# Designs tried in a protein design run: designed miniproteins, single chains, continued (2). Part 56

Each design is a single chain, and the fold is of that chain. pLDDT is the mean over its residues in the fold that is shown.

## One batch from the design tools (miniprotein)

Design m5928
Fold by ESMFold2-Fast:
Structure m5928 (fold): chain A 76 residues (1-76)
Amino acid sequence: SAMESEFQRLIDEAEEIMREAREKGNEELAEEARRELSRILATWLMYRVLDVRDSEFRRRLSRQRRRLERLRRRIE
């Protein structure tokens, strides 16, 4: 589904930020990215297990994307 693809993209982005932060020796940023990844995974699990409305998950996705964008700017 479209929501499944969006969640996978957020997971991939969080993992890439975490990897780059570790390669640069920025452990603090890597830990923040790991916490965001955990939040994304928890949201994805709820979406898979519970019958929750797409509109609510879309709003949550937008917030998580915004947080990852801020993290990505800090890694550069």
Scores: mean pLDDT 82

Design m5929
Fold by ESMFold2-Fast:
Structure m5929 (fold): chain A 86 residues (1-86)
Amino acid sequence: DEEEWKKKIIELLKKAAPKVSEELIEEAVEKAIEKAKKNPKLQTFSAIFSEAVMELAKKLKEEGYSEEEINEIVQNAIKLFLEEEK
């Protein structure tokens, strides 16, 4: 269920980046889902999550976040994702 995966990824990224606006996170996740729709090989929860993290990192750089802050958010997102899989 695409909408269920979207909601789960948004919540994971909100936990990883509590100071980042929900709108920015939602935009990153929506862009990742649109990319997945065009490529069947990306139609997994893990692949969509990875794409969403990459899109969020790009948006954070455009918004003026430091590389250090972006790296911390990415690492936190990966940790939360791995804990969710356990």
Scores: mean pLDDT 81

Design m5930
Fold by ESMFold2-Fast:
Structure m5930 (fold): chain A 80 residues (1-80)
Amino acid sequence: MSLLERLEAVLERHSAQREKMHMASREELLEEVRRLLEERPELEPELAELLDEMEATGNGLPLEVFLGVKRLEEGVEKVT
């Protein structure tokens, strides 16, 4: 499976927990990861390690922390 397919499966596995906590939607996270990989394909190994951690712990938080850090590093675009 591709990295994005693995990510989608992991996010679906604990979607109920994410919905209960009103966290970012699966679609929003997948879109952000897709954009990030298009801009910075060298981040694929780091994302694979995060997926391994999320699968082991059942926790989606590492991905949201990672994306938060990358947003701060790159800066935030206000225009789509």
Scores: mean pLDDT 65

Design m5931
Fold by ESMFold2-Fast:
Structure m5931 (fold): chain A 91 residues (1-91)
Amino acid sequence: GPLPKGKVNITLYLSTDEAKEGAENILKKYKPKFDEAGIEVNVTFKEGSDSSLFPFRLLLHLLVKEKVTGPLDIEIKDGIIRISNKITTPL
């Protein structure tokens, strides 16, 4: 049946404000593609040890290709991408 618009929450660990600004600029370029794909993407920045935007850019590209439905939580830390399709929160 018809599914609601996909919602993706990304927690991105970065070491510099310049890297955070770069990530926001990448998001702006991908927003039209996300709208076309029916995906809402939200990014939370946390302090990390890495300044590389390569895993983040790769993830955004994959999200555009895949048909995402429902809430999806993703963490990018130290070059590792962890994907969780969990709706359950104990809070």
Scores: mean pLDDT 74

Design m5932
Fold by ESMFold2-Fast:
Structure m5932 (fold): chain A 95 residues (1-95)
Amino acid sequence: MISEYEEERTFTVNGAEVEVKMKAIVEEDGNIYIYIEAVVKKEVADDVEEEMLNFVEGIQASLEGVEKEVKVKREDLPDGNTKVTVEAELKKKEP
C-alpha cells in the first residue's frame, strides 16, 4: 500500500524561525522515502541539518529491521540564505 505524508512546520532553531517542508512516501515493499527541505540563514544551517537528521533517526528507531541511506545537500543562495535538503531511504534489511 502506497501512503504519502506531507507536513509544513515552523521550528525555532538558534533563535530563528525556520519553515521546514517534509514529505514521506511508504512503498508497497515497505521502503520509506523521506524528503526534508528548509531555506535558512547560513549561520543556522548546521543546527537545522541536525534537527532534520534527528527526525529521520527517530523514524528509523521506530521501525524494526531497516537500514538507512541519507543524502544531505546544502546550497548557498545569493541572498545569504542556505537551502538545506535531507533525503533518506529506509530499506528493510531482511529479504
Scores: mean pLDDT 75

Design m5933
Fold by ESMFold2-Fast:
Structure m5933 (fold): chain A 83 residues (1-83)
Amino acid sequence: SERSRKTAQLTGDAAAEVALKKGEYELAKLALESGSFVRAIAEYDEKKVKELAKKYGEKVIEELAKRGDPAAAQLLLEKKKKE
């Protein structure tokens, strides 16, 4: 069903998380530049995207926001409010 396909997207996002954890910034940026990683997770669980950015590198989220991804821009605004 549609929900099953949505779960498959989340599985792909988990692979991007592993790339970030291993310091594979170029691979992670490639996935994030497509907007799929941030958009998909933001639709399901915004907290997870924020946690990944905080732990592995906010610069990746910043890069997506600079490219016009609205989900990444929203996440950056929330982080800047906290400082």
Scores: mean pLDDT 54

Design m5934
Fold by ESMFold2-Fast:
Structure m5934 (fold): chain A 66 residues (1-66)
Amino acid sequence: SREKIEKELAEAIIKDLKEKVEKGDLTLETLEEMLKNLEDVLKTHGHEVLVKMIKEELEKLIEELK
C-alpha cells in the first residue's frame, strides 16, 4: 500500500538523518533549512504519512541539538 511504502521510505530517511547528525555532517542550521524545504516542496503534493514522519523526526533532532 502507499502508506506502507511511505512509512518504509520515511524510516530509511530518518535512519540516514540520525547517522549524519551523529557524525556531525548535519548542523542545527542545516536541519532547520531541511524542515523549511520539506514544507515548501511537499505543500501541494500530499505524501502526508511520509511528510509527517520526517517532519516529526527533524523537529525532534532540532530540539535535541539546542
Scores: mean pLDDT 76

Design m5935
Fold by ESMFold2-Fast:
Structure m5935 (fold): chain A 86 residues (1-86)
Amino acid sequence: DEKLEKAKEIAERTLEDLRLLERELEEAVRRGDLERLRELLEGLDHGIKALEEALKNFEEDSEAAKLLREVLERLRELRRRVEEAL
């Protein structure tokens, strides 16, 4: 299933990016770095939009779409945490 493999690749890459972004959020909050928090928010907005567009290329009830939706919700949760820290 080539579509599922593609979705797994997108998910793995996004989850790795999420791990790094969460560490950057913790550091920015600790330092009171409002400029870094704004940069993280902007980056997350772009990432969320890109994943939402990618999701349109998968069948709604597919395993691939379910996987990407789970990753998308994690991005949205991180975005909310960044916004609350501002």
Scores: mean pLDDT 86

Design m5936
Fold by ESMFold2-Fast:
Structure m5936 (fold): chain A 95 residues (1-95)
Amino acid sequence: MEEKEKLKKELLDKIREYLKDDPEQLEIEIARWEAYLENLTLEELKELVKAWKEAEKLAKENLPPKELQELMEKGEKDEKLRKILALADFIRGAK
């Protein structure tokens, strides 16, 4: 229970940082993410945190369009990669 709350706080704090310059969108997204995260198991939350860290790395790398397209095509066959790509797009769009 305590570990789950710590991981939830970590992700919510990241969302607050990404959307700090858009308070209306921040309020909407925090409410949405709080509801979503509350329904996750500890194991699902740990996997989401791992996916989020990979997404942050991918967002920071600012890949050329060709390499990004190749990753998106791979993501069509790999659900885990597709989830990471979606999170990376969210992070880039919020920043």
Scores: mean pLDDT 73

Design m5937
Fold by ESMFold2-Fast:
Structure m5937 (fold): chain A 131 residues (1-131)
Amino acid sequence: SLEKYKRILEELPESSTLPEYHLALAYIALEEGNLEKAEESLKKAKEGLELLEKALGKDSPLVIFLRGLYHYVLGLLYEAKGKIEEAIEHLQKAKEYFQLFLEKVTPDHPLYEDAQELVKESEERIAELKK
């Protein structure tokens, strides 16, 4: 929800290099129809993800989840731009990362239900875009 992303912004400083901050900004920009700002925020999210991966490793559940979220939001951006093939490609990658996250964590993990819903939403969006 929009409220979840707004809460992330309240907890993190504006100068944050954390990918969660920039992913929240990208999602809010998409909801507001600001595609240019969404694209800029996604670029910064990718840079933050590369730094986080160096610190925690590519197999960290947090890194896997945030890579899934990055591809999900990027898929939404391509859908908004009418680039359907690219949207499907990134939504498929998002689904794969969220499924991998679910395989590495237990149901009591705070992001488990979010990951399940994001798998479902990715799959439903892919099905709609293929029509």
Scores: mean pLDDT 84

Design m5938
Fold by ESMFold2-Fast:
Structure m5938 (fold): chain A 98 residues (1-98)
Amino acid sequence: MDTSPTIVEIELALTDLEKKKEAVSEIKEYARRYGLAVEEADVEAGKVKVRSTSKSLAEKFAQDIARWAQEKGIKLSDIRIKNVATGEEEEIPLLDPS
């Protein structure tokens, strides 16, 4: 049981505000299904921060978001995982737009 509080930061590389709004809404629904808390959602900036009580859940959520974005043709600028206690950050590799 991992109890390390971890934040997943997701940044969208979208220019259309309506598409950003839809993508942010779907990311929030993914977070909800994982039992994670959405701490920040900036639709105009295309940024979402999601808090997890577990690093492993945060990593799985981030990987699922990267896969979802690739499958939907949604462009991501970055996905980062940050440990709240230690300040350590890890970047999740983005899937190639193939």
Scores: mean pLDDT 78

Design m5939
Fold by ESMFold2-Fast:
Structure m5939 (fold): chain A 66 residues (1-66)
Amino acid sequence: DSEIDRLIEELRRAIAAGDWERARRLRDELYDLLFRRLVDEGLSPEDAERIAKAQVDYVYQRALEE
């Protein structure tokens, strides 16, 4: 998904630049996008929330390791 990939790359760049305000906004945007995509794919809102949070946390932690 090019939209998800774009947000992940922008989040990584914001973290690398130390732009924590932008990183927080991009993290929230990534969560919202992932949640909507999962619900659209037929997941329950509860499952979509759990999976979207886990995916966003994973991306964020990996970006912090750089």
Scores: mean pLDDT 84

Design m5940
Fold by ESMFold2-Fast:
Structure m5940 (fold): chain A 100 residues (1-100)
Amino acid sequence: MVEVKLEVKDGETITLRVEHLSGSGEFVAELRDEDGRLLARILNVKPGETAEATVDAKGREGVYTARVTPISGSGTVRLTLEARDANGEVVKKAEATGEF
């Protein structure tokens, strides 16, 4: 199970990046806020592909969690969370790489 967490502030923009590095398995990547609310879901990232989702943290500061859940098979994935301020500057980044 691959998981990454990032503390975010109100007014930041959060980007989840998912990279399917190896293997032929299928997975879902989900981004949730501190209350467990689903903010983004990424599906159908094929081997060698990258997909991104961006969410606005307006009124929802706290620890955001991105997690990969396997659907079928196996592979290696990299999760990246980036927080950007109101000027578009990257202020925080977290990443995790692992098998699913």
Scores: mean pLDDT 84

Design m5941
Fold by ESMFold2-Fast:
Structure m5941 (fold): chain A 86 residues (1-86)
Amino acid sequence: MDFITRMKMLQAVNELLSPEEQAQFRQLVRQHLQAAQNKDYKTAVQLLRQIRAIVEKAKARRPDLQVLDEALKELDEAIKYFEEKA
């Protein structure tokens, strides 16, 4: 994912989520980065699946937003990458 698409994804997700869901999303992203840094790929995959569920919930509310389809595709590619390392 290029930088611009990533920024549009984050903005779209943030605008579609409640403050509580936004905090959860940010916490899951931080936990995923920590797990990946520690080479805990099993946990990294589980956290990516939780992030994907939040993005899917946002897509259900706004099916017109193409950036959410791109975000889901990027998450699926990331999940596959980390599963191959686990």
Scores: mean pLDDT 77

Design m5942
Fold by ESMFold2-Fast:
Parts: structure tokens; sequence; C-alpha cells
Structure m5942 (fold): chain A 63 residues (1-63)
């Protein structure tokens, strides 16, 4: 599992604090992200403190 803070989330084009704050991304959603130059299929398993500077998102790599 990978846990990202707000600054890390905002660096990933497929994830944004805006999308999470506005409910466009939810726990259980599956998406493809680019991380360290490689494409991963991930599932959002946890969202903490949505809409705040303490936002944390936990991702699980799925295959």
Amino acid sequence: MITLDKDEIDKIPELSSYSIKNGLLKVGDELEIVYEGKIYKVRITKIENAGTDDLKVTLEVIE
C-alpha cells in the first residue's frame, strides 16, 4: 500500500485534491497513475481529511 499526502497527490495528474474534495474520486475507485515513470493500476482504499491540508489517500496496486 502507498499513502500519499496532499502535496504528493497534486503531483500525480490522475489524482488531484480538487477531484477528491468534490467527490469525483472515492474509496473503491480504480484508476491508472504514472508513478516513477511507470503506469500502475491502483485502487483507492482510504481517504482521510478530505478538503483539508492534512489530506491523505491510501492506494493499493491491483492486477
Scores: mean pLDDT 75

Design m5943
Fold by ESMFold2-Fast:
Structure m5943 (fold): chain A 75 residues (1-75)
Amino acid sequence: SELEKKLAEARKQGRESILSMSVDVYKGAGEALEAMARSSGRLDPENREKSEELGRKARENMEKQGKEDAEKKAK
């Protein structure tokens, strides 16, 4: 029925919204971690490259965890 189609569509939109929100939160956290690592590198120029690389890896790990967590929530 038309009502059943509308309910299915609403559920799909809700699931997609939850997925998007979860990914955005983790992405923001990852970006904050990377920014902190860059700030630390600026205070210690000898270890700047290491700090930037650690920050980049922390961001990537956060984004991956966010996607995995969001996929589980969007079930």
Scores: mean pLDDT 70

Design m5944
Fold by ESMFold2-Fast:
Structure m5944 (fold): chain A 82 residues (1-82)
Amino acid sequence: DMPEEVKAEAQARAAELAPLAAEADENPEDVDLVRELAERVARAMLELIRKTSSEEEVREAERFLEEQRRRLEEYLRELREK
């Protein structure tokens, strides 16, 4: 489904994010680290979707990721208040 170029880009970005993901997994209470990881993942996903998808699908993905970001910020806020 994806062009090989986009697959290679996705693998490269996953490798770049792997150390941050491992650190976040070890320190789930580090709200700033979890937020940074989520933001970088969302940004990488949007960039990949923009390369392979129609403008309609990109808008749908942007709405989905914005909703997930809102839910994550709410969750992180609750963790900070505990």
Scores: mean pLDDT 71

Design m5945
Fold by ESMFold2-Fast:
Structure m5945 (fold): chain A 93 residues (1-93)
Amino acid sequence: GSIQARARAIVDTIFAGMRNQSDAATRATVARIARMLDAVGMRDAAAQIRALTNSDKATLIRRSRQIVHAAIGRMTDAQLQQFIAAMRAMAAS
């Protein structure tokens, strides 16, 4: 639906920004996304992202983006609204 497309667009903007950030900044942002996924009940997706902790930056970005997109496809509208609010708050900080 349109809300899933909106969530994916916000996620893609954040991941696009990571390519030009330091390794440390990228890892901090990915860890934040994993915590947000946990908070909305996407525990398996959060665990999959945390398993990437020792991956190189490019692999971390690519694999985390894939996991988040798949998780968005499984979210209810209520979970999507909560996730979008959390991602927007992070981007505004």
Scores: mean pLDDT 88

Design m5946
Fold by ESMFold2-Fast:
Structure m5946 (fold): chain A 100 residues (1-100)
Amino acid sequence: SSDNDKLIEALERLLELVQEVLKLLERLHEAIAEETDPALRARLRRVVAELQNLLDEMLDILDDYYQGKISIDEAIEKLEELEERMKELLREAEELLAEA
């Protein structure tokens, strides 16, 4: 069905973002190690935690779908919402790295 195609497309887009997240996490860890301002260091750590939470949420959505706890339509909606949240957090992380 078209819903299966949408699920695959949403997952593929999200997996591409995950690769960007992993590269960004390396840069964030480097910035945290070099940062001497405790307030900025705390904000960098918060962004790392938020990125990790989004990755956990992705796995929870997939697990719920696999267990039949949510419909394919609900899974697609949740993955699309997660994609937008991940893009926004990636943007915020880049802005924060520019301040560091």
Scores: mean pLDDT 86

Design m5947
Fold by ESMFold2-Fast:
Structure m5947 (fold): chain A 110 residues (1-110)
Amino acid sequence: MIKIYVPKDAGLIELVLLALLKLAEEQKKKGEKPPYKFSLDEVVDTLLELRPSFRSLSDEELRKLVMEQLNLLKEEGLVELIVTENGEVIISITEKGYETFKKLKEELEK
């Protein structure tokens, strides 16, 4: 099980970054190669594991907030977002995104 340090004062963007990194590291351990792909559901579930207090938000509100952060990361070239024909959102971490998230985790652990 991958342990991610979550700072007490971490904002939503940092929590989304840490959730994406945790999911990518788990796929890497399973022998997957970049780009790492996962659903919005997996990101939301992982974020709730890192910050259980967000369970006070409705699923719709939390998904909206997470999607706002994912769109910012997409603009920076760190993730790609694909909406499937059934309306599922798939997030793909770029190689640049993965390296950036690892560096941010190291800085947060100092």
Scores: mean pLDDT 76

Design m5948
Fold by ESMFold2-Fast:
Structure m5948 (fold): chain A 62 residues (1-62)
Amino acid sequence: SRPPQVYVKEGPKILNEEELKKEKEKIRDILKNEKGKEYVIETADEKVRDELAEFIAEEYKE
């Protein structure tokens, strides 16, 4: 079976706290409900990229 593919990539967009929360909600929905779907999140902030990557890893273990 093919798991959903969620990636965090460097891009020009800066995510604020509310946008980051919405992206986390979207990631959780994709990982639980969207089998085989690919989703790429781009942001300029390395700390936000690290936080999203950690969140994805934690949700995937579920």
Scores: mean pLDDT 74

Design m5949
Fold by ESMFold2-Fast:
Structure m5949 (fold): chain A 92 residues (1-92)
Amino acid sequence: DVLDLLVRAKPALLAVLRSAGATSDVHTLQQVLHLLARWAEDQGLFDTAVDPRLVDLRGTPLGELFGVDRLDFSDVDALAELILKNATPVAS
């Protein structure tokens, strides 16, 4: 299961995760998704008028890091791809 994959975030992504309360250097993809959702909520980025799962990333550190203007938190596969480009899988 991709959500159970252990990853070590690269420094730029780790900084975002730590601002959302991350206390470890290693997380599952599911834990990273939860931390990113918390970060987005803390920044007030959810567009609740359009879709409560849709986040405008323009002008944010995460938007610069991922190279996207928008995240859909319902699209777990797309989120996993963006995370894996900015993290190293931990060998089992």
Scores: mean pLDDT 78

Design m5950
Fold by ESMFold2-Fast:
Structure m5950 (fold): chain A 69 residues (1-69)
Amino acid sequence: SMAQIEEARRILDDLGVKASDEMIKYAIDLIEKQGMSIEETAEELAKKFGISMETARAVALAARFALEK
């Protein structure tokens, strides 16, 4: 949902991590619909968006936290 994307964005902004809404939505979809782990989600994000594993893990963790609210 938009509220989950906004929550993940807030977390990432607090951490100083730059990520698009498309990256956040993709991470949410991988975790929620595909049941992927944080590390699996981070690997798919790094591959799809050409971002570092450090950034990808932050996005995956933020998405997971937003889904647990």
Scores: mean pLDDT 85

Design m5951
Fold by ESMFold2-Fast:
Structure m5951 (fold): chain A 94 residues (1-94)
Amino acid sequence: MIAAPSLSPAELEAQAKKLIEEFLKRGEPEKAKIVAHLKEFYLNLESDPAAALAHLAEAAEVAGLEDVAARLREYAESGDISRLEDLAAEIEAE
């Protein structure tokens, strides 16, 4: 199960911006890009689950998880966020 953060949208954006700046400062631009996509995932989770899942797929691709990214894109086309539980179970089994 993926838990949504209990942060407001403004707090989530501020927290993500801080993490992005810290990763860029450490010379880790790929991690900064992952944080940016995870921020968009949470911000879109209630209003546009298809867009949220598409951002999660981009985060997975940047992380080198191409198979996970492909499956998340399929879930984005359906708009069905419950499929994230199936994907999480498969990742935990590896």
Scores: mean pLDDT 73

Design m5952
Fold by ESMFold2-Fast:
Structure m5952 (fold): chain A 71 residues (1-71)
Amino acid sequence: DLSPVQLEGHQILNRGASQASDAASQGDLDKAEQVIQDTGDQLRSLGFPDSTVQAAVDSLRTVMDLSKQES
């Protein structure tokens, strides 16, 4: 099972993905980008390595791009 910190990180990432996807699907790309940045900052605050945070941010940007292209 995941450690408490890893579980919290997954919850933050899942919340960020949902919020960024919702904003992007509504055409609010500025809000989607802000959610992605806030999610990355929260993961850094939990002590995740920069490489892990960057991978998470890149994943969220991919979700945003796919969400806006479905329109």
Scores: mean pLDDT 80

Design m5953
Fold by ESMFold2-Fast:
Structure m5953 (fold): chain A 75 residues (1-75)
Amino acid sequence: SELRSKRAETAKKAVEAIRKALEAITRGDVESAEKALKDAEKQVEELKSLGLTETAKRLEEQLKIMREQVEKLKA
């Protein structure tokens, strides 16, 4: 199914963007972290549009915590 393949590919991209954001946060790289978080947010929005609303909600909660960590790094 094209829809199933699209869901799998979008989920894979979301996970990769989140991984990159976490790695940037652990390095104290604010610029890379913000860029990766923006990409992750875009992929999570795509997951919602594809009907993966529960998965998207859980990822949004994780992204909110990561954004708070980035704001602390800017302080």
Scores: mean pLDDT 87

Design m5954
Fold by ESMFold2-Fast:
Structure m5954 (fold): chain A 94 residues (1-94)
Amino acid sequence: VEEELRRRAEELRERGEELIRRMEELAKQTSDGTPEEAVEKLEEIERVYGELVRLATEGRRLGPLTAEVGDEMLRRGAEVAKRAAEAYKELLEK
């Protein structure tokens, strides 16, 4: 049933959006602390990104539509992680 596949894709998108929100919050905290605190936040971002990798794998197993959603969430998570790493680099230069 096509409607069931769309509902599963929406569920994966909601789960991915929650993980990305978590990463965005951690990325903000990375710029506001000490370098040592920033490393802890980067490690937590890596753990959350691991959950996005699992979500993308689940999406690929379910079908093309869910695979597209999972891959989109992975790309967005990677951009958040990149911004957090740049914030850490700037923090080290202070």
Scores: mean pLDDT 83

Design m5955
Fold by ESMFold2-Fast:
Structure m5955 (fold): chain A 72 residues (1-72)
Amino acid sequence: LSPLERAVLATLYLNNGKPLSAAEIAKELGVSQSAVSAALKSLEKKGLVSKDKKTGKYTITEKGKKKLEETF
């Protein structure tokens, strides 16, 4: 994972069970929403996050949790 992908995934992990938008994650990390959106798209493609199609919010998957546990 890139440093930003790891930071985005960790933010979702710490908010386990709470869906977050790209804007909410960007505010928490102090980075641009476009950069977070790109990272979330990459993480979704890897199966590490899941997007709610109605709200556009993201949650961490079980695979995403395991990936963080492997790297920390």
Scores: mean pLDDT 82

Design m5956
Fold by ESMFold2-Fast:
Structure m5956 (fold): chain A 87 residues (1-87)
Amino acid sequence: MEQEKKLEELKEEIKRLYEILKKDTEKMRKALEEDESLTPEQKEELLKGVEESFIAMIRALAKLEAEKLGLSEELKKKLEEFFEELV
């Protein structure tokens, strides 16, 4: 029960980070729309690269936190499955 609660709390924190990422990506998109020196393709590639980098960082930090919390391999697998649901 305690391990499952820690996993659920970690999932909620990940969801919060994804919501922050969505808001920050939207702000970056709006700022990039004002830049007349970049093509639409360059703007989209830059935004995609930034978003993918942040997602990779969130995943890495979540795996480190799961290890720190002493989550079982079964719960770590559920965390990986949760990340697949967020893509």
Scores: mean pLDDT 79

Design m5957
Fold by ESMFold2-Fast:
Structure m5957 (fold): chain A 103 residues (1-103)
Amino acid sequence: MKSIYETLLNTLGAKKAEEVIKVSVYTAYQLRLIGFRINRELGLPHPDPAEEAMTLAQFEARLQAQRDQLVAEIDKAAKDLEAGKLTPSQAADRLEAAFQALA
């Protein structure tokens, strides 16, 4: 996330980078809703009603919570690695588990 933001910031400037990120999140949310509507229209399995009823604000909050959790796991793994509590392999396994939790 931070690396992508830094790349956009350096290429487009701060204001345009923020706009691109907002449009990307909004586009992802809209594609999700369109997918639900297409599945309904085609008679395919419907998502859980709570998933379909999710607002843009709730979707953004979920993405933020997932990002915050990943950042916390990275920070903890880095501190534990510095303290000699983890090997590099164990730190990698913990980060992989955190990434899989986002899927």
Scores: mean pLDDT 68

Design m5958
Fold by ESMFold2-Fast:
Structure m5958 (fold): chain A 74 residues (1-74)
Amino acid sequence: AVWVAPSTETELLVLYEMYKHNPERFRAVHGDEAVASLESMKDYLEEKWNSLSEEEKEEIRRLAERRLAQLEAA
């Protein structure tokens, strides 16, 4: 399937957290195109992540962990 960038910044940050947590799993599920897209945006994503409050970081981390679990369960 053709990979398409998420419609929200929060969604993009969640995908990036999933990728950082386990790049191999992320690549297996979303494909090389998704990995290349996130890598091309990594400087922006890292700057955005560092600008988040602790509460915002915790929310994104929880969403990423939940999505990784859902992908592994399939």
Scores: mean pLDDT 77

Design m5959
Fold by ESMFold2-Fast:
Order: structure tokens, then sequence, then C-alpha cells
Structure m5959 (fold): chain A 83 residues (1-83)
């Protein structure tokens, strides 16, 4: 399993990519997510920062607001935890 240091490094890289993004909706979404939700996204994407950014951008195209997407994302994260 990936170390906590590797997760923190991936989270930092993800935060830097979001900050540099030209997508204002992505930045607003990022402010609505908790650190725990951000880490769950990274774990579900095998710490692939580019994949997380792409998934968030693709999903934002389907919704009218960052708040609606944050709600859908939280529901998806909860679904992925169910077995």
Amino acid sequence: MVSEEEKEKALKELEEKVEKSENEELKELWKLLSKEEKLELLELSNLNVDLVVKRLEDALEEVESAEEFAKKLREQLEKEKKE
C-alpha cells in the first residue's frame, strides 16, 4: 500500500494543478471538498493526479454549479466505499 508521505505528496501536486487551472468551477469545487474527500479521490485514482483533475473537469461539464458537483462527488465516493 502507498505510504502516507506519498499520499501527502500527491495531494500537494493535485492542489498545485487545481490552483494553476483556468477552470474557475474546478477551483470553486476544490474549496468545497474536505482534505479527507481529496485524499479519497487520490486513492480511487491510484494517486494519479492528472486522472483526478480530468475526472473533475469532465464531471463539471455535466453540472450547472460546483456545489451540485460536490454533492454528486460525495455520493460517488460513498458508493465506492460500499461492499
Scores: mean pLDDT 74

Design m5960
Fold by ESMFold2-Fast:
Structure m5960 (fold): chain A 91 residues (1-91)
Amino acid sequence: AITATLTVSPRTARVGETVTVTATVTGEGTAEVKIEVTFPDGSTVLIGEGTVPAGGSYTATFTPTRVGEWTVKVYVNGELVAEDTVTVLPA
């Protein structure tokens, strides 16, 4: 099977600070990786997608524009495999 793990840095950010999201792919074969971010208001945006072989990684970034909890989700071949949250504070 193929899957991915998620690393988000920093997990506590300020408005206007760049957040880096890395999906590390493990298993066998190649993965279609998709990374989505959910705003505090519940709206979602695709921030990156690509094909990654097992043992590789995919990195995307986003800059929070609002204070609150932001959710990062990683999909591999259409399946949700990991999620994490970023706490965004005032600048």
Scores: mean pLDDT 85

